# Designed miniproteins, single chains, continued (5): the designs that were tried, part 108

Each design is a single chain, and the fold is of that chain. pLDDT is the mean over its residues in the fold that is shown.

## One batch from the design tools (miniprotein)

Design m19750
Fold by ESMFold2-Fast:
Structure m19750 (fold): chain A 76 residues (1-76)
Amino acid sequence: MSLKEKVIEAAEEYLALLEQYLSRYFSPEELAALRKQMEQELEAFKKYVETASEEELKQILAELEKAIARLRELLA
């Protein structure tokens, strides 16, 4: 798997965990609006990943992995 693919996969996992966490605090209507916003942000992020340097992608991946670990801890 390429570095770009790993970064996108990590971003998708992060957003899925974030949606699960937020579902504890938001109404179904609010959650639907947040999901739509997250999908738009993910599309913009994928565009950014195509132009980012390998160094930037490695930094972003490390930050996403830390955020994912934090969300998993909060969901446990």
Scores: mean pLDDT 85

Design m19751
Fold by ESMFold2-Fast:
Structure m19751 (fold): chain A 82 residues (1-82)
Amino acid sequence: DLSAYEKLVNETKELVDKIINDPSVSIEEGEKLIAQKQAQLDALKAQAAAQGTPLTVAHVLLQKSIDELQEALKKRKEKLEK
């Protein structure tokens, strides 16, 4: 069901925007949200593997979105540590 992937991608993109634009989101809160999104992706990958379904472009795009979220948080953390 593609709707689950689309929802997770959209939620991850909204979270990137929040981390960049909302200074009230703490680094700890950002790290917890990233961990939650990574766990959701890992669960989808595990389900695909259990069903013998090959990883699709959707899994790659979702991982890339999570990686972008991690980079946004890393850049924010670096600015706060200077």
Scores: mean pLDDT 74

Design m19752
Fold by ESMFold2-Fast:
Structure m19752 (fold): chain A 81 residues (1-81)
Amino acid sequence: SSVDILQNTLKLSEENSTKLAKQLKENGIELTPEILNILDEISQGRSVSSSLLSEEELKILRKLVIDALVEDGIDLIKRAV
């Protein structure tokens, strides 16, 4: 499921993976392998540039991922490259 994929990729709790999956659907974002890679890069504190998404869509994704990680108590500073 989308929840299982997000939980495994981002190391989020089931609760916050479920919330993120719902938010992605509400924003019309499909979980393709390319999008999953973008989410993973954001979760690691990396700079992301992609031709698949507009600057506004990337901003929305970044906010959603960071908010989910913060709610789970995940320290992004320790993941920054």
Scores: mean pLDDT 76

Design m19753
Fold by ESMFold2-Fast:
Structure m19753 (fold): chain A 83 residues (1-83)
Amino acid sequence: GVPPEPSGEIRFDDDGRVSGTWRFADGSTVEVSGRVRVDPDGSVRVESLNITARGPTGRRLAEQLRRLVDDWGGRVESLTLTD
């Protein structure tokens, strides 16, 4: 069978802010908030991000998001990991 995929929502504000919440099959969650930049071609880039993660899958994704933001030239302002 196909592996289970996470479910979630991402919201972008005209104020250049992003927020999102993802839920995973193991009950883990990841919440993000931060700032985004919209390039002239309409692409969206994350400049700074605050990450709060719960559970084992959430904690792993939070670390992956930290690396992705760094790779995109952005920055993780805070990282909070809980059970």
Scores: mean pLDDT 71

Design m19754
Fold by ESMFold2-Fast:
Structure m19754 (fold): chain A 100 residues (1-100)
Amino acid sequence: SPKTELLIKAQVLHIAMISEIYVESRKLDPENKKKALEIAEQLNELFKKFIKGEISFDEFKEGVKKLMTQLKTIIPNQKVLDLLELMMDRIIELAEKVEK
C-alpha cells in the first residue's frame, strides 16, 4: 500500500539519521558522547511511538525538532548538522503523508 511504502522510506531515513549521530558521537568528549547517544535513543523511542500510533504527528514533529535543537548544542560539525536536518525534514514530510 502507499502508506506502507512511506513508512519503509521513513524507517530507512530514521536508521540513517541515527547511524550518523552514532558515528559523530565517537568524535566527541565522553560527556557530549553520552548526551548524543541519549538523544539518539529518545529519537528512536519517538519514532517507535509514532509507528505504533501512540503519539500524534504533531507530538512526533515537536519532539524530533526539540531533540534536534539539543543535538545542535553538542555536535560541532555544521555539515553533519545540516545533513541531519535534511534527514529530519524528510522523515517529518513522510510521517505527515502517512497521517494524511
Scores: mean pLDDT 88

Design m19755
Fold by ESMFold2-Fast:
Structure m19755 (fold): chain A 81 residues (1-81)
Amino acid sequence: SAEEVQKAVDLAKEGAELVEKGRKELAEAKTLDEINRAIGTILRGIGLAFEALILYKKHKEDFTEEQGQEILDNAKRAGLL
C-alpha cells in the first residue's frame, strides 16, 4: 500500500539521520557513557535503514524509482551500501 511504501521511505530517512546524529555525538563524546549512548544511536539508525532496505527489496515493484532511490541513498548514508 502507499502507506506502507511511505513508512519504508520514512524509516530509511530516520535511520540515516540517527546514524549521522550518533556519529557526531561519538566524535564529541568525552565519557564512556556518552560513547555508549552515541553507539546505541548509531545501531538504532542502522537497524531502521536495514528494515527499510528489506521492505524495498521484498516489494520493489510497489515503489517508484524516486522512492527506491531515496531508500538506497539513505541506506548508503547509514553505511549499509
Scores: mean pLDDT 90

Design m19756
Fold by ESMFold2-Fast:
Structure m19756 (fold): chain A 80 residues (1-80)
Amino acid sequence: GTVALATSIVNKVKSASTAAEAQAALGTGLSALGSAEKDTSLALAIAQGVVDCLSSSGGNPTADQLAACAETGIKQALSS
């Protein structure tokens, strides 16, 4: 189900050693969620969480900030 897929994405992001790997895992996961999700609310919440975190960084986040934003955005979206 969608929740299991989202949990898998979180685990893959946590396993990433670089922001690029974390971003790739997030992008692939969001694409898969969008394809499987009948209700777009979860996919939208995850996307908005990540975008809001990145926007608060002034649009040019560091690699560390990208990784942190991806993890935080997914966790916050899953809790909403």
Scores: mean pLDDT 63

Design m19757
Fold by ESMFold2-Fast:
Structure m19757 (fold): chain A 71 residues (1-71)
Amino acid sequence: ALKEGTELAKELIRKYAEGSASEEELEELNREALELFSKEKEVLKKFSENYTEKVDTREKFLAALEELAKL
């Protein structure tokens, strides 16, 4: 669900900001977040137009979470 996807993305951002996660862990979390977002594509169709399938930067995740929080 959207909430679960945003929670996963928040965890990825948090770990990245804290420097507690390795690059491999960040890639795994990013992949899981994208999988969840992909499953919600019908609900997030407009949102997906503004982002690549790979949300590979902290900035993209923060922007995505901000937009999803408005839904």
Scores: mean pLDDT 58

Design m19758
Fold by ESMFold2-Fast:
Structure m19758 (fold): chain A 91 residues (1-91)
Amino acid sequence: SMDERFQSILDQLEADLEALKEYIKKKKESGELTVEEIEGIIKALEDTMKLLEKLKEKIKNPELKERIDKIIKEIEELIKELEEIKKELEE
């Protein structure tokens, strides 16, 4: 079903987002995180948010819409964290 397809997309995206958080944490701890890499990650996250907003327009299921809103908020918070890390590295 279309709902099953959307659930699979959101499950994969949630898994990818958790993997990204672990990756950022490890690179920050090792001192290997660069401004250029942070900028690339922020751009990818912003592009993902735009895709999620478009996906939300196609979804009729309110539970799936709430799940998308939660993921968007998590991405917004991660972008803010990355912008703060970037600022620290530029100083």
Scores: mean pLDDT 87

Design m19759
Fold by ESMFold2-Fast:
Structure m19759 (fold): chain A 99 residues (1-99)
Amino acid sequence: MEEEEKRKELEKQRKERKREETVEVDGATITLYMELDENGNVVKVEITLEGPLSDELIDEIAEGIVQLEEMGVKGISLSHSKDEEVKKRILERVEELKK
């Protein structure tokens, strides 16, 4: 097979298996990076948070993470651009919801 065809096929597969959604709420930005398997199932989600998060929004994000885990998503990661404490609060809420 030609190397150029392999490169185009790999680039197409990478684009088809990666999705990005961005939501802006009350001055906070939530970016979801999703990776799909060969069957179109979500296997990995990366959640990037920016700006101030309300307690209500933290709860909504935690509930979303629990739902993703219940759907069988094994690779969930969470980051905040400036505040590591927000990440800890969300993860603590996720553990509380799993009780």
Scores: mean pLDDT 73

Design m19760
Fold by ESMFold2-Fast:
Formats: sequence, C-alpha cells, structure tokens
Structure m19760 (fold): chain A 63 residues (1-63)
Amino acid sequence: SKALEDARLAAERGAEALARGMELLTGEKATYTVEVTDETVRVRVVAGDLVYDKTYSIEQVLS
C-alpha cells in the first residue's frame, strides 16, 4: 500500500540521518536496517559499540 511505502521511505531517510550522526559520534562506519510490517516499522542502526534499535507504529512514522 502507499502508506507502507511512505512509511518505509520516511524510516529509511531517518535511519540514514541517524547513521551519519552516529558515525560522527563514534568515528566508526554505521550500518542500518529498516523492516516494515503491516503495523510496525523497526529501525536498527549500529556504529561500533553504539546500537539504536526501535520499533514504531506505522501511524507514528506517518504523523
């Protein structure tokens, strides 16, 4: 659906921005993954020992 596609794109943009911030903070290369279901978006970003792993509702991402 368009809502799920929009949520994925929004989450990927946010993850990319967070990854860059974590790279500056750690001096390590960051990697990210975004997983979308019909109800949730999970964003995981890793840079060295720093890990961000959060799950959002679709509604939260599209608000």
Scores: mean pLDDT 84

Design m19761
Fold by ESMFold2-Fast:
Structure m19761 (fold): chain A 111 residues (1-111)
Amino acid sequence: SLEDIVEKIVLLANELARVLEEIADKSTDPEVQARFRALAAEFSRLRLEIVEAFRNKDYDKILEIAERLVQLAEEAVAFLKEHGVPDDYLARVEQLLEEIRKLYEELKKLA
């Protein structure tokens, strides 16, 4: 159902925010740390926005926010690759990106 897909997206966005905060905490470069924290904050913001869109039954907005979450996760993966973070963190964020992409495709089928 739409509710189940939105619930899963919310959980994945929350997990992405937490993983990025964990990476930021382990960073020794203050500018890199600030960038990871900013990315984590954007996932938290979009998570709240998709919940509001679902409450408002705004299906077009849910789809738009899900697309933004995919784009943000792609940006996070690119930034992790650029800054040479440990492979286990990269693999975890890439797996979360794959899961959000699958949910976005399922949302498109409901539109």
Scores: mean pLDDT 87

Design m19762
Fold by ESMFold2-Fast:
Structure m19762 (fold): chain A 82 residues (1-82)
Amino acid sequence: MEEEREKLRNYLKEKAKELGITISDEAIDYLVELAGGDKERLDRIFSLLLENLYKKGKNPKVITKEDVEEFREELEAALAAA
């Protein structure tokens, strides 16, 4: 449902704000779709994305759709392994 996805988008926006992270609406939408509308999966891939961005020496304070797409294979593999 679009309503459920909007709830997850708002959840991710709030979580990113608490961490001092600026995340684009496109990146939020991409992560929510990748998580299949599941909050636990969303939490897992968001945490993994932050870890990978930090390990690559990228600024985790700004996240774009391109940042998510760069790690798409790793995020999908993590979800498949769960």
Scores: mean pLDDT 79

Design m19763
Fold by ESMFold2-Fast:
Structure m19763 (fold): chain A 78 residues (1-78)
Amino acid sequence: ADELVRAGKEAYRKGDLETAVKHFEEAAAQGSYEGDLYLGMAYFDMGDTKKAEEYFKRALEDDDYAPGAASLLSVIKS
């Protein structure tokens, strides 16, 4: 999971959103709430607001990532 999140962040930084999504999806499938948070960010940047909201809601289930997910949900619901 940590390796996939790191690889996803590298792809995201380079603007390769499709590769970033693939890595974050694999991390999220392994139970990474950090993966859910970044997957939501990637979908938002791609213009898929509905998928972004769904993944941010998943990240809300983890106490460490919930504040970040709640903040991002507030932005897209505004």
Scores: mean pLDDT 80

Design m19764
Fold by ESMFold2-Fast:
Structure m19764 (fold): chain A 98 residues (1-98)
Amino acid sequence: SSEIGRKLRKIGGEFDLELGKEAYEKGDLEKARRYYELAIASDPTYAEAYLGLAEVLREEGDDQRAEDVLREGYDRIERAGEDALSSPEEIERLKAAL
């Protein structure tokens, strides 16, 4: 069942996102970036992981890469449509950040 695969990806992405947020709050930008990238690798439609990665990149002074990450995330979510694992609210937050 593809349903089990989707649930496992969501759980993995949520775990990595939480570790990324913790690292970001502690000022460990390298660790935060790594975990946000892992969250995206687990679920390429995870809107909140793209938002987190973009914040890290902006804090590092790379506004262009931050915009590229947000656009890539939005593009992947649009292509996935109903298969996107993020909530409509999370997707709207990503869209608003563009």
Scores: mean pLDDT 83

Design m19765
Fold by ESMFold2-Fast:
Structure m19765 (fold): chain A 89 residues (1-89)
Amino acid sequence: KENEEYIKKALEHLMSAEANLLGIEVFEVVSKKTGIELSKEEQERVERLRERAREEIKKAKEYLEKVKDEKMRERLEKEIATLEKRLEA
């Protein structure tokens, strides 16, 4: 049951990171499609979303280290790697 709690916490933080990253991508897509540059306020919001995504990824990694389910750990590690690559783009 403790392992289930760690999996749940890792997933919650991963989902939070994904949500913040999706928010960034929405701003970028709207800007690209409209040709309108992001305002200073929007740029600040994007930076806050990026910072929160990094913090959530860090928390997900901390819980992931406690997960004993090998299949779940491998899946979550791949998802973290994908999110980190998307944040670097």
Scores: mean pLDDT 84

Design m19766
Fold by ESMFold2-Fast:
Structure m19766 (fold): chain A 63 residues (1-63)
Amino acid sequence: ALRDQVEDLAGKVAPEDGEGFLVALLLEFPQLKLNQEQRESLVKTSNKEERVAKAFELLKAHL
């Protein structure tokens, strides 16, 4: 499922590494186009679970 794919992706990155998560997310979903504010929101989210939830909502909006 899409949610499981995002959670698996997050599991491959350190929980505190928002930049690494964003890079991994965009490589996994090259069709996902995020504006600067959306990218910054993901990077600045310190909590892994909140970051996954935000990424999942962005993917649902764009897929």
Scores: mean pLDDT 80

Design m19767
Fold by ESMFold2-Fast:
Structure m19767 (fold): chain A 87 residues (1-87)
Amino acid sequence: SVHDKILELLEELLEWLKEHAPEATDLIERVERVIEEAPSLSPEEAIERAEQVLVGLYTRYHDDPVIQELVAKMAERLKEIEKELKE
């Protein structure tokens, strides 16, 4: 389902952040919150919340090419999930 794809993306992001950016505790907590709330959100609301997390990462780590590449790949995955909702 679309919810399952969003949760998979968020879980992968959370695992990556805990290994590679553990100092970003506020962003980690935000991802954990979105995962917890996802079952109560519409797919559209869950996508919007995931996009906000990615924007936060993009802004904070604008000079980090590894994080910028991760955000770009996650954003493309999220865009494809959104496209599935509109079909």
Scores: mean pLDDT 83

Design m19768
Fold by ESMFold2-Fast:
Structure m19768 (fold): chain A 79 residues (1-79)
Amino acid sequence: KTPTIDELLKKVEEKLKKENIKLTEKEIQLAVLFFIESNGKFTVKELEKLFKKYGIKKSRKEVSKIVKIIKEVAEEIES
């Protein structure tokens, strides 16, 4: 199954809530779309730069967890 953007967004939001990471729907969409467009360059450093560019205040530790969650959800959907 090829994951849809909507399915990826929904599962990322659910997992972020379980980990107590606070992101708005727009911020989740921004991170997920960036993941899709990045073609393997989805790293903590790249997401941190994106968030800084858009004025999203998250610690490096939170950004690291967000990257891990998005990658884990993408792998789960492809399984």
Scores: mean pLDDT 79

Design m19769
Fold by ESMFold2-Fast:
Structure m19769 (fold): chain A 81 residues (1-81)
Amino acid sequence: SSQEALVALLLALFRRELRELAEDESLTPEQKLALARQSARSLLAHMRSEGVPEALQREFLAAVEREIRRLTGRRLDLPLA
């Protein structure tokens, strides 16, 4: 579906941004985590504005949480609301 394609695109954009953050030697781990969380929030807000179903939003969040744990060893405490 177009919604599944949108979620896949936004996840790909998030992964690219996360790689750029990981390589930025000017940022602390705490700053990287904060920026990653802000990116995830912005993408979720966009999904919500486009009427993406909660099930696909949850799949996106699960994938984002896995990527952030790989980068930081910390979990993402980000609500859907």
Scores: mean pLDDT 81

Design m19770
Fold by ESMFold2-Fast:
Structure m19770 (fold): chain A 74 residues (1-74)
Amino acid sequence: MSDEEERIYRAIVDQGDSGTPGTKSLGQIRRGLETLGIPLSEEELREALKDVLEVRPGYYLVTDAVKGILRYLR
């Protein structure tokens, strides 16, 4: 994992418990990004995560979400 990926990952996992280790909701992911000064709208985040498999409706594996977000930002 790159230093950039690790930084984004840590910000997202710090957004509280989702009930499943390594998994966060769309809202938790968005709040994590806001703490890093990367404010994505819900629509932009949905586009960034469009090819990322949902573990359950509205919930993502953080490692996969980080990769989707980084692809969207580049």
Scores: mean pLDDT 79

Design m19771
Fold by ESMFold2-Fast:
Structure m19771 (fold): chain A 78 residues (1-78)
Amino acid sequence: AKEEIDAAAEALKNASPEEAVGYAQRLVDLAIEHPELLDEAIEKGLEASVELFKKYGVEAAPAVRTLLDGIREAEEKV
């Protein structure tokens, strides 16, 4: 579980803008499946989002939006 979150965040950080949306969703899905790791998934996801913005600027926005919306959903519903 923790290893999967770490792997998803690393993949997100190194993804193309198109692939990053999928990895952001994977990280959200892992946080929903493992509520005890929600805080870690949030921390890792936000770190990856900063790296995506450094690499791609505005093209990173869809992936970052997917992550932030999904984190909010996970916090409120699981």
Scores: mean pLDDT 78

Design m19772
Fold by ESMFold2-Fast:
Structure m19772 (fold): chain A 68 residues (1-68)
Amino acid sequence: RPLTDEEAALLREVAEAVRKLMDEHGLTPEQRERILQLVVRHVSRLVDEGRFSKEARDEIIAALEAEV
């Protein structure tokens, strides 16, 4: 299923917090991209295991890509 409005709002807050942490630690664009790739891999695995929907995965990836 797609994320609820509340879940989507929490996701954006988490994505913004992660971006701030990456900025504070001076991570390069290449390091940020690597972190995104690891998150995508983990979330895709959860979808394959039936623990997460494809729609929720796509929404999480989009939110993180917007901040990284």
Scores: mean pLDDT 73

Design m19773
Fold by ESMFold2-Fast:
Structure m19773 (fold): chain A 78 residues (1-78)
Amino acid sequence: DLEKLAKQYIELGEKADAEGRYREAARHYVFAALLYKEMGKIEEAVELYRKAAEAYRKAGFDEAAKAVEIMAERLEKE
């Protein structure tokens, strides 16, 4: 069940973000975004990529943040 797995990654990301583990939070949000994309849930995937970008920026990983922002923008347009 891809939806159940995606929700588990969102929960892990939210917990990591709340605990200040921003790089881990970003990775969990990216995995959730990939699963929503595979399910064709584009709006949810875009939102999760944007959450991942914010988490990467908080972690000081500006290049990774830019990469997932580009992923979100491309997915939103197409």
Scores: mean pLDDT 87

Design m19774
Fold by ESMFold2-Fast:
Structure m19774 (fold): chain A 65 residues (1-65)
Amino acid sequence: STSLAALSLQAVGAGVELGVSVKVRFEGDTVHVYAAGTPEQVAELERVVRPVAEAAGLRLRTFLE
């Protein structure tokens, strides 16, 4: 399964490419991604991170800061 460190790195990396600041937290079976950007940038970040989270068996919640 995908490591939590690898998932965090992919989320942060996607944020950098999109110009979005990202914070990642893990709570049980859920990964919380807090992103500072436009709603459109956050939606694109969610699209990139969602398949990786699902592959790890985690639920994804994305929040606009």
Scores: mean pLDDT 77

Design m19775
Fold by ESMFold2-Fast:
Structure m19775 (fold): chain A 65 residues (1-65)
Amino acid sequence: MSPEQQALAMGRSMAASIQQRLASWGIDVNSVDISIDRLPDGSIRITITINTSSGQRIYNYIIPG
């Protein structure tokens, strides 16, 4: 499995956890987008964008290379 595939799976799991938390707080989630970028230093950046009824939320995670 490639590091990018592992990062995407991790991002999906994190997004699911965030969605469950928001739903438990009564916050409606309209859409979720997950982006994976390999950085020049070999690190992988996971960007999770969640559009909610209260606005857009962006989460950034770095997996060291």
Scores: mean pLDDT 83

Design m19776
Fold by ESMFold2-Fast:
Structure m19776 (fold): chain A 65 residues (1-65)
Amino acid sequence: SLAELEKQLENLERGADYAIANRDRSVLLAVLHEAEELLEQIEDPELKARAQELIERLRAAIASL
């Protein structure tokens, strides 16, 4: 359901914030992989845009390490 996908994305966003703060490359890569997998399941355009923003943020964080 949309609500379940939204909750999964919220959990990934929280995980991303933690991994970025700790500069943990391995966790950043793991969260990125899960975010990319979740994006493939999202049809809602607003939630899709939010997932894409998370992916861009994670890629930027990894590139800066």
Scores: mean pLDDT 89

Design m19777
Fold by ESMFold2-Fast:
Structure m19777 (fold): chain A 94 residues (1-94)
Amino acid sequence: PTSIDDVLFRALAEVERIAGGPVAFTLLSHEVKKEGNTTTHTYRLRVESARGTFDVEITITETKEGNTTHIETRVVVTAPDGTVTERVLREVSE
């Protein structure tokens, strides 16, 4: 199955794209919630680039159905000027 680290790596690549280049990440919090067959990871990050400081929330929801895991990643980036960008990524792992 796809690891949470692989999913997070893809989300961080999306953050770098939104921030306009290479970034430094500071992990502020990581929360895990389990409810039945669903596991939700919420990451709060501070991201610094040449364009300034961005506040980032990444939510990874894993839902297991039999031998298949459905993964939804929501990335919310707040830019230094207050502009909010949201991206949603979906994948399936066996």
Scores: mean pLDDT 84

Design m19778
Fold by ESMFold2-Fast:
Structure m19778 (fold): chain A 67 residues (1-67)
Amino acid sequence: SALEELQRELHEEMIRRLQEEVGASREEAEDLLRGKVPPSLSEEQLRKAREILEELEREYVRRIIDE
């Protein structure tokens, strides 16, 4: 379904941005998406990760509402 495709795209975009902008590994990025806090990430990295995830989630919700 279109919703499942959007969710997959959002998931991969979140992983990609966490890796590129936060410096997280794929495993750390996946842990963040599951609501886990990887002990290897600094407080600043965790804050940046939260900002990115909130931005992308807001964009995703907007795309759903506009349909």
Scores: mean pLDDT 79

Design m19779
Fold by ESMFold2-Fast:
Structure m19779 (fold): chain A 76 residues (1-76)
Amino acid sequence: NEKVLKIINDLIEAIKNDDNNKYDDVLSKIVKEKIDLNYKNDEGKNLFDLLKEVEPKSKVGQKRKENLLSQIVKEP
């Protein structure tokens, strides 16, 4: 599903590059379209796997990574 892959990649990019507009847009799409965050990309990685590996370039990006990881794993 190319749309899911693009959304996941856009979210990771927004966090890595501190792109506030892209981050908000992508989050809106994830919520509205109920994107499957377990969808694996061509590397066999889902959003959770990619978030663990991304090293944000900014403190804001690091905070966003932490917030998303917290929301994903808050209810085990």
Scores: mean pLDDT 73

Design m19780
Fold by ESMFold2-Fast:
Structure m19780 (fold): chain A 65 residues (1-65)
Amino acid sequence: MDEEAQRDIQFSQAMADKYQALQADPSLSEEEKKAQMRAVMDALMKELNLTYDSAAPYGAPAEAA
C-alpha cells in the first residue's frame, strides 16, 4: 500500500480525535481551541513525516514566500 496515504489516514484520525477533545473541553476559549488545534496540527505533521512541502496535501507553503 501507499505509505503516504497510510500516514494521511493516521494524521486525519489523530486530528479528528484532538479536535473532538478540544471541542468537548469547556475550559478553553474559542481562540485557545484554535491555537491548540494549529499547534497540534503542526506537531502531528512533523511527527508523521507530513512535512510542509509543495507536494503535501495539507497546503504546503512555497519557498520563502
Scores: mean pLDDT 65

Design m19781
Fold by ESMFold2-Fast:
Structure m19781 (fold): chain A 100 residues (1-100)
Amino acid sequence: MKEENIERAFELIERRLEERYPDAPEELREEARRKARELLEELANDREKAEELYEALLRTLEEEASSLSPSQLEEVRLNLAVVALILGESEEKVEELLKR
């Protein structure tokens, strides 16, 4: 189950990288994928850290949304959805977090 959650979170990150940065150099994409997987594995093994990060991201979205650029807002929403997947949240909840 944790492994499945990590893979789903990684797939979401990879899909967004393809959509957002299709022309990015392969070296940058490889580095982003490596760092993402390392972070996801760390969060999956440290529930307290994952919960703390989830709360921090949710607070940022609630309190700072108006001061963030569109790309920063999308990054916060993506990270929030990724952490939700690691915590085992439903697909419906994850989709809600990715919406406006």
Scores: mean pLDDT 77

Design m19782
Fold by ESMFold2-Fast:
Structure m19782 (fold): chain A 69 residues (1-69)
Amino acid sequence: MLSEEDEVEIRAALAIIAATVIIKHSKNPEYIKKAQELRDKAVQASEARDKEGVDKVYEEVMKLIKEVD
């Protein structure tokens, strides 16, 4: 089974992927900018092994996906 550290890395990777999808498919520059900022935060939190930071960014990215038209 995966370790807790592996789970943090996987969640960060999912946040990065989701943010990248928003960047590629959104036509709204504000959503693109926010997705870029969240992607960068996910990378930084993952490198710092900050579980709370990764979880927070993941939640923000998932909320943003629902707002993208």
Scores: mean pLDDT 80

Design m19783
Fold by ESMFold2-Fast:
Structure m19783 (fold): chain A 78 residues (1-78)
Amino acid sequence: SSKEKAEKIKEKLIEYLEEILNDPEFVEKLKKAPSISEFLDLYQEYLEKLRKENFEKYLEIVKKISKKMEEWRKEEKK
């Protein structure tokens, strides 16, 4: 259940990031991550780099992801 939920969120997040980042090399790295932990590490490193290099783009990406995460949480409601 918990692992299935994490994998589904990972899949949806990768799909959405492919749509909004326009960074196919990074998206490919995320798809090839052998574990959820490594996926999250890559994702967090990318966001930290973006926060330092382009704070405005970082905020837009975080807002978009936050909205999508809210939508996905509503789908999991009883």
Scores: mean pLDDT 78

Design m19784
Fold by ESMFold2-Fast:
Structure m19784 (fold): chain A 55 residues (1-55)
Amino acid sequence: MMSKEEILEELRRLKAEHPEHATEVDVAIAEVEKNPEDLEGQLKTLETVKALIAA
């Protein structure tokens, strides 16, 4: 399972690689930062962003 730091790093990487989705990634980063203790929710947010980019 990923740590919060790994989730944030992955989100920032996705933003750099897919600038067309920068707004959605920024929202996801803000959600992770607002809920630093909810690792399960953070992972779900990352999975949602990955699914959006893959669509």
Scores: mean pLDDT 79

Design m19785
Fold by ESMFold2-Fast:
Structure m19785 (fold): chain A 81 residues (1-81)
Amino acid sequence: SELELRVAQALFDAFGPPGNVVRVGDALDVARETLLSLGVSPELADRIVERAREILGVKGEDYLPLARVIEAVRRALRELL
């Protein structure tokens, strides 16, 4: 979807190439703000971010490759929209 592509692009722009390791909480914060900027309600944006966190199964202070965080957010978007 266009929303998935826009969120993925914002995360690539903020954190660099997909192989870069990022702090999960920082990447999810950028995803949330991007969803809000695209007109997603705060309630739905919070649900998407929470679902992405569940899919990742790690703490916000943990570090993962950016590509893993992007796929979790995209999967949460597909499940909730």
Scores: mean pLDDT 87

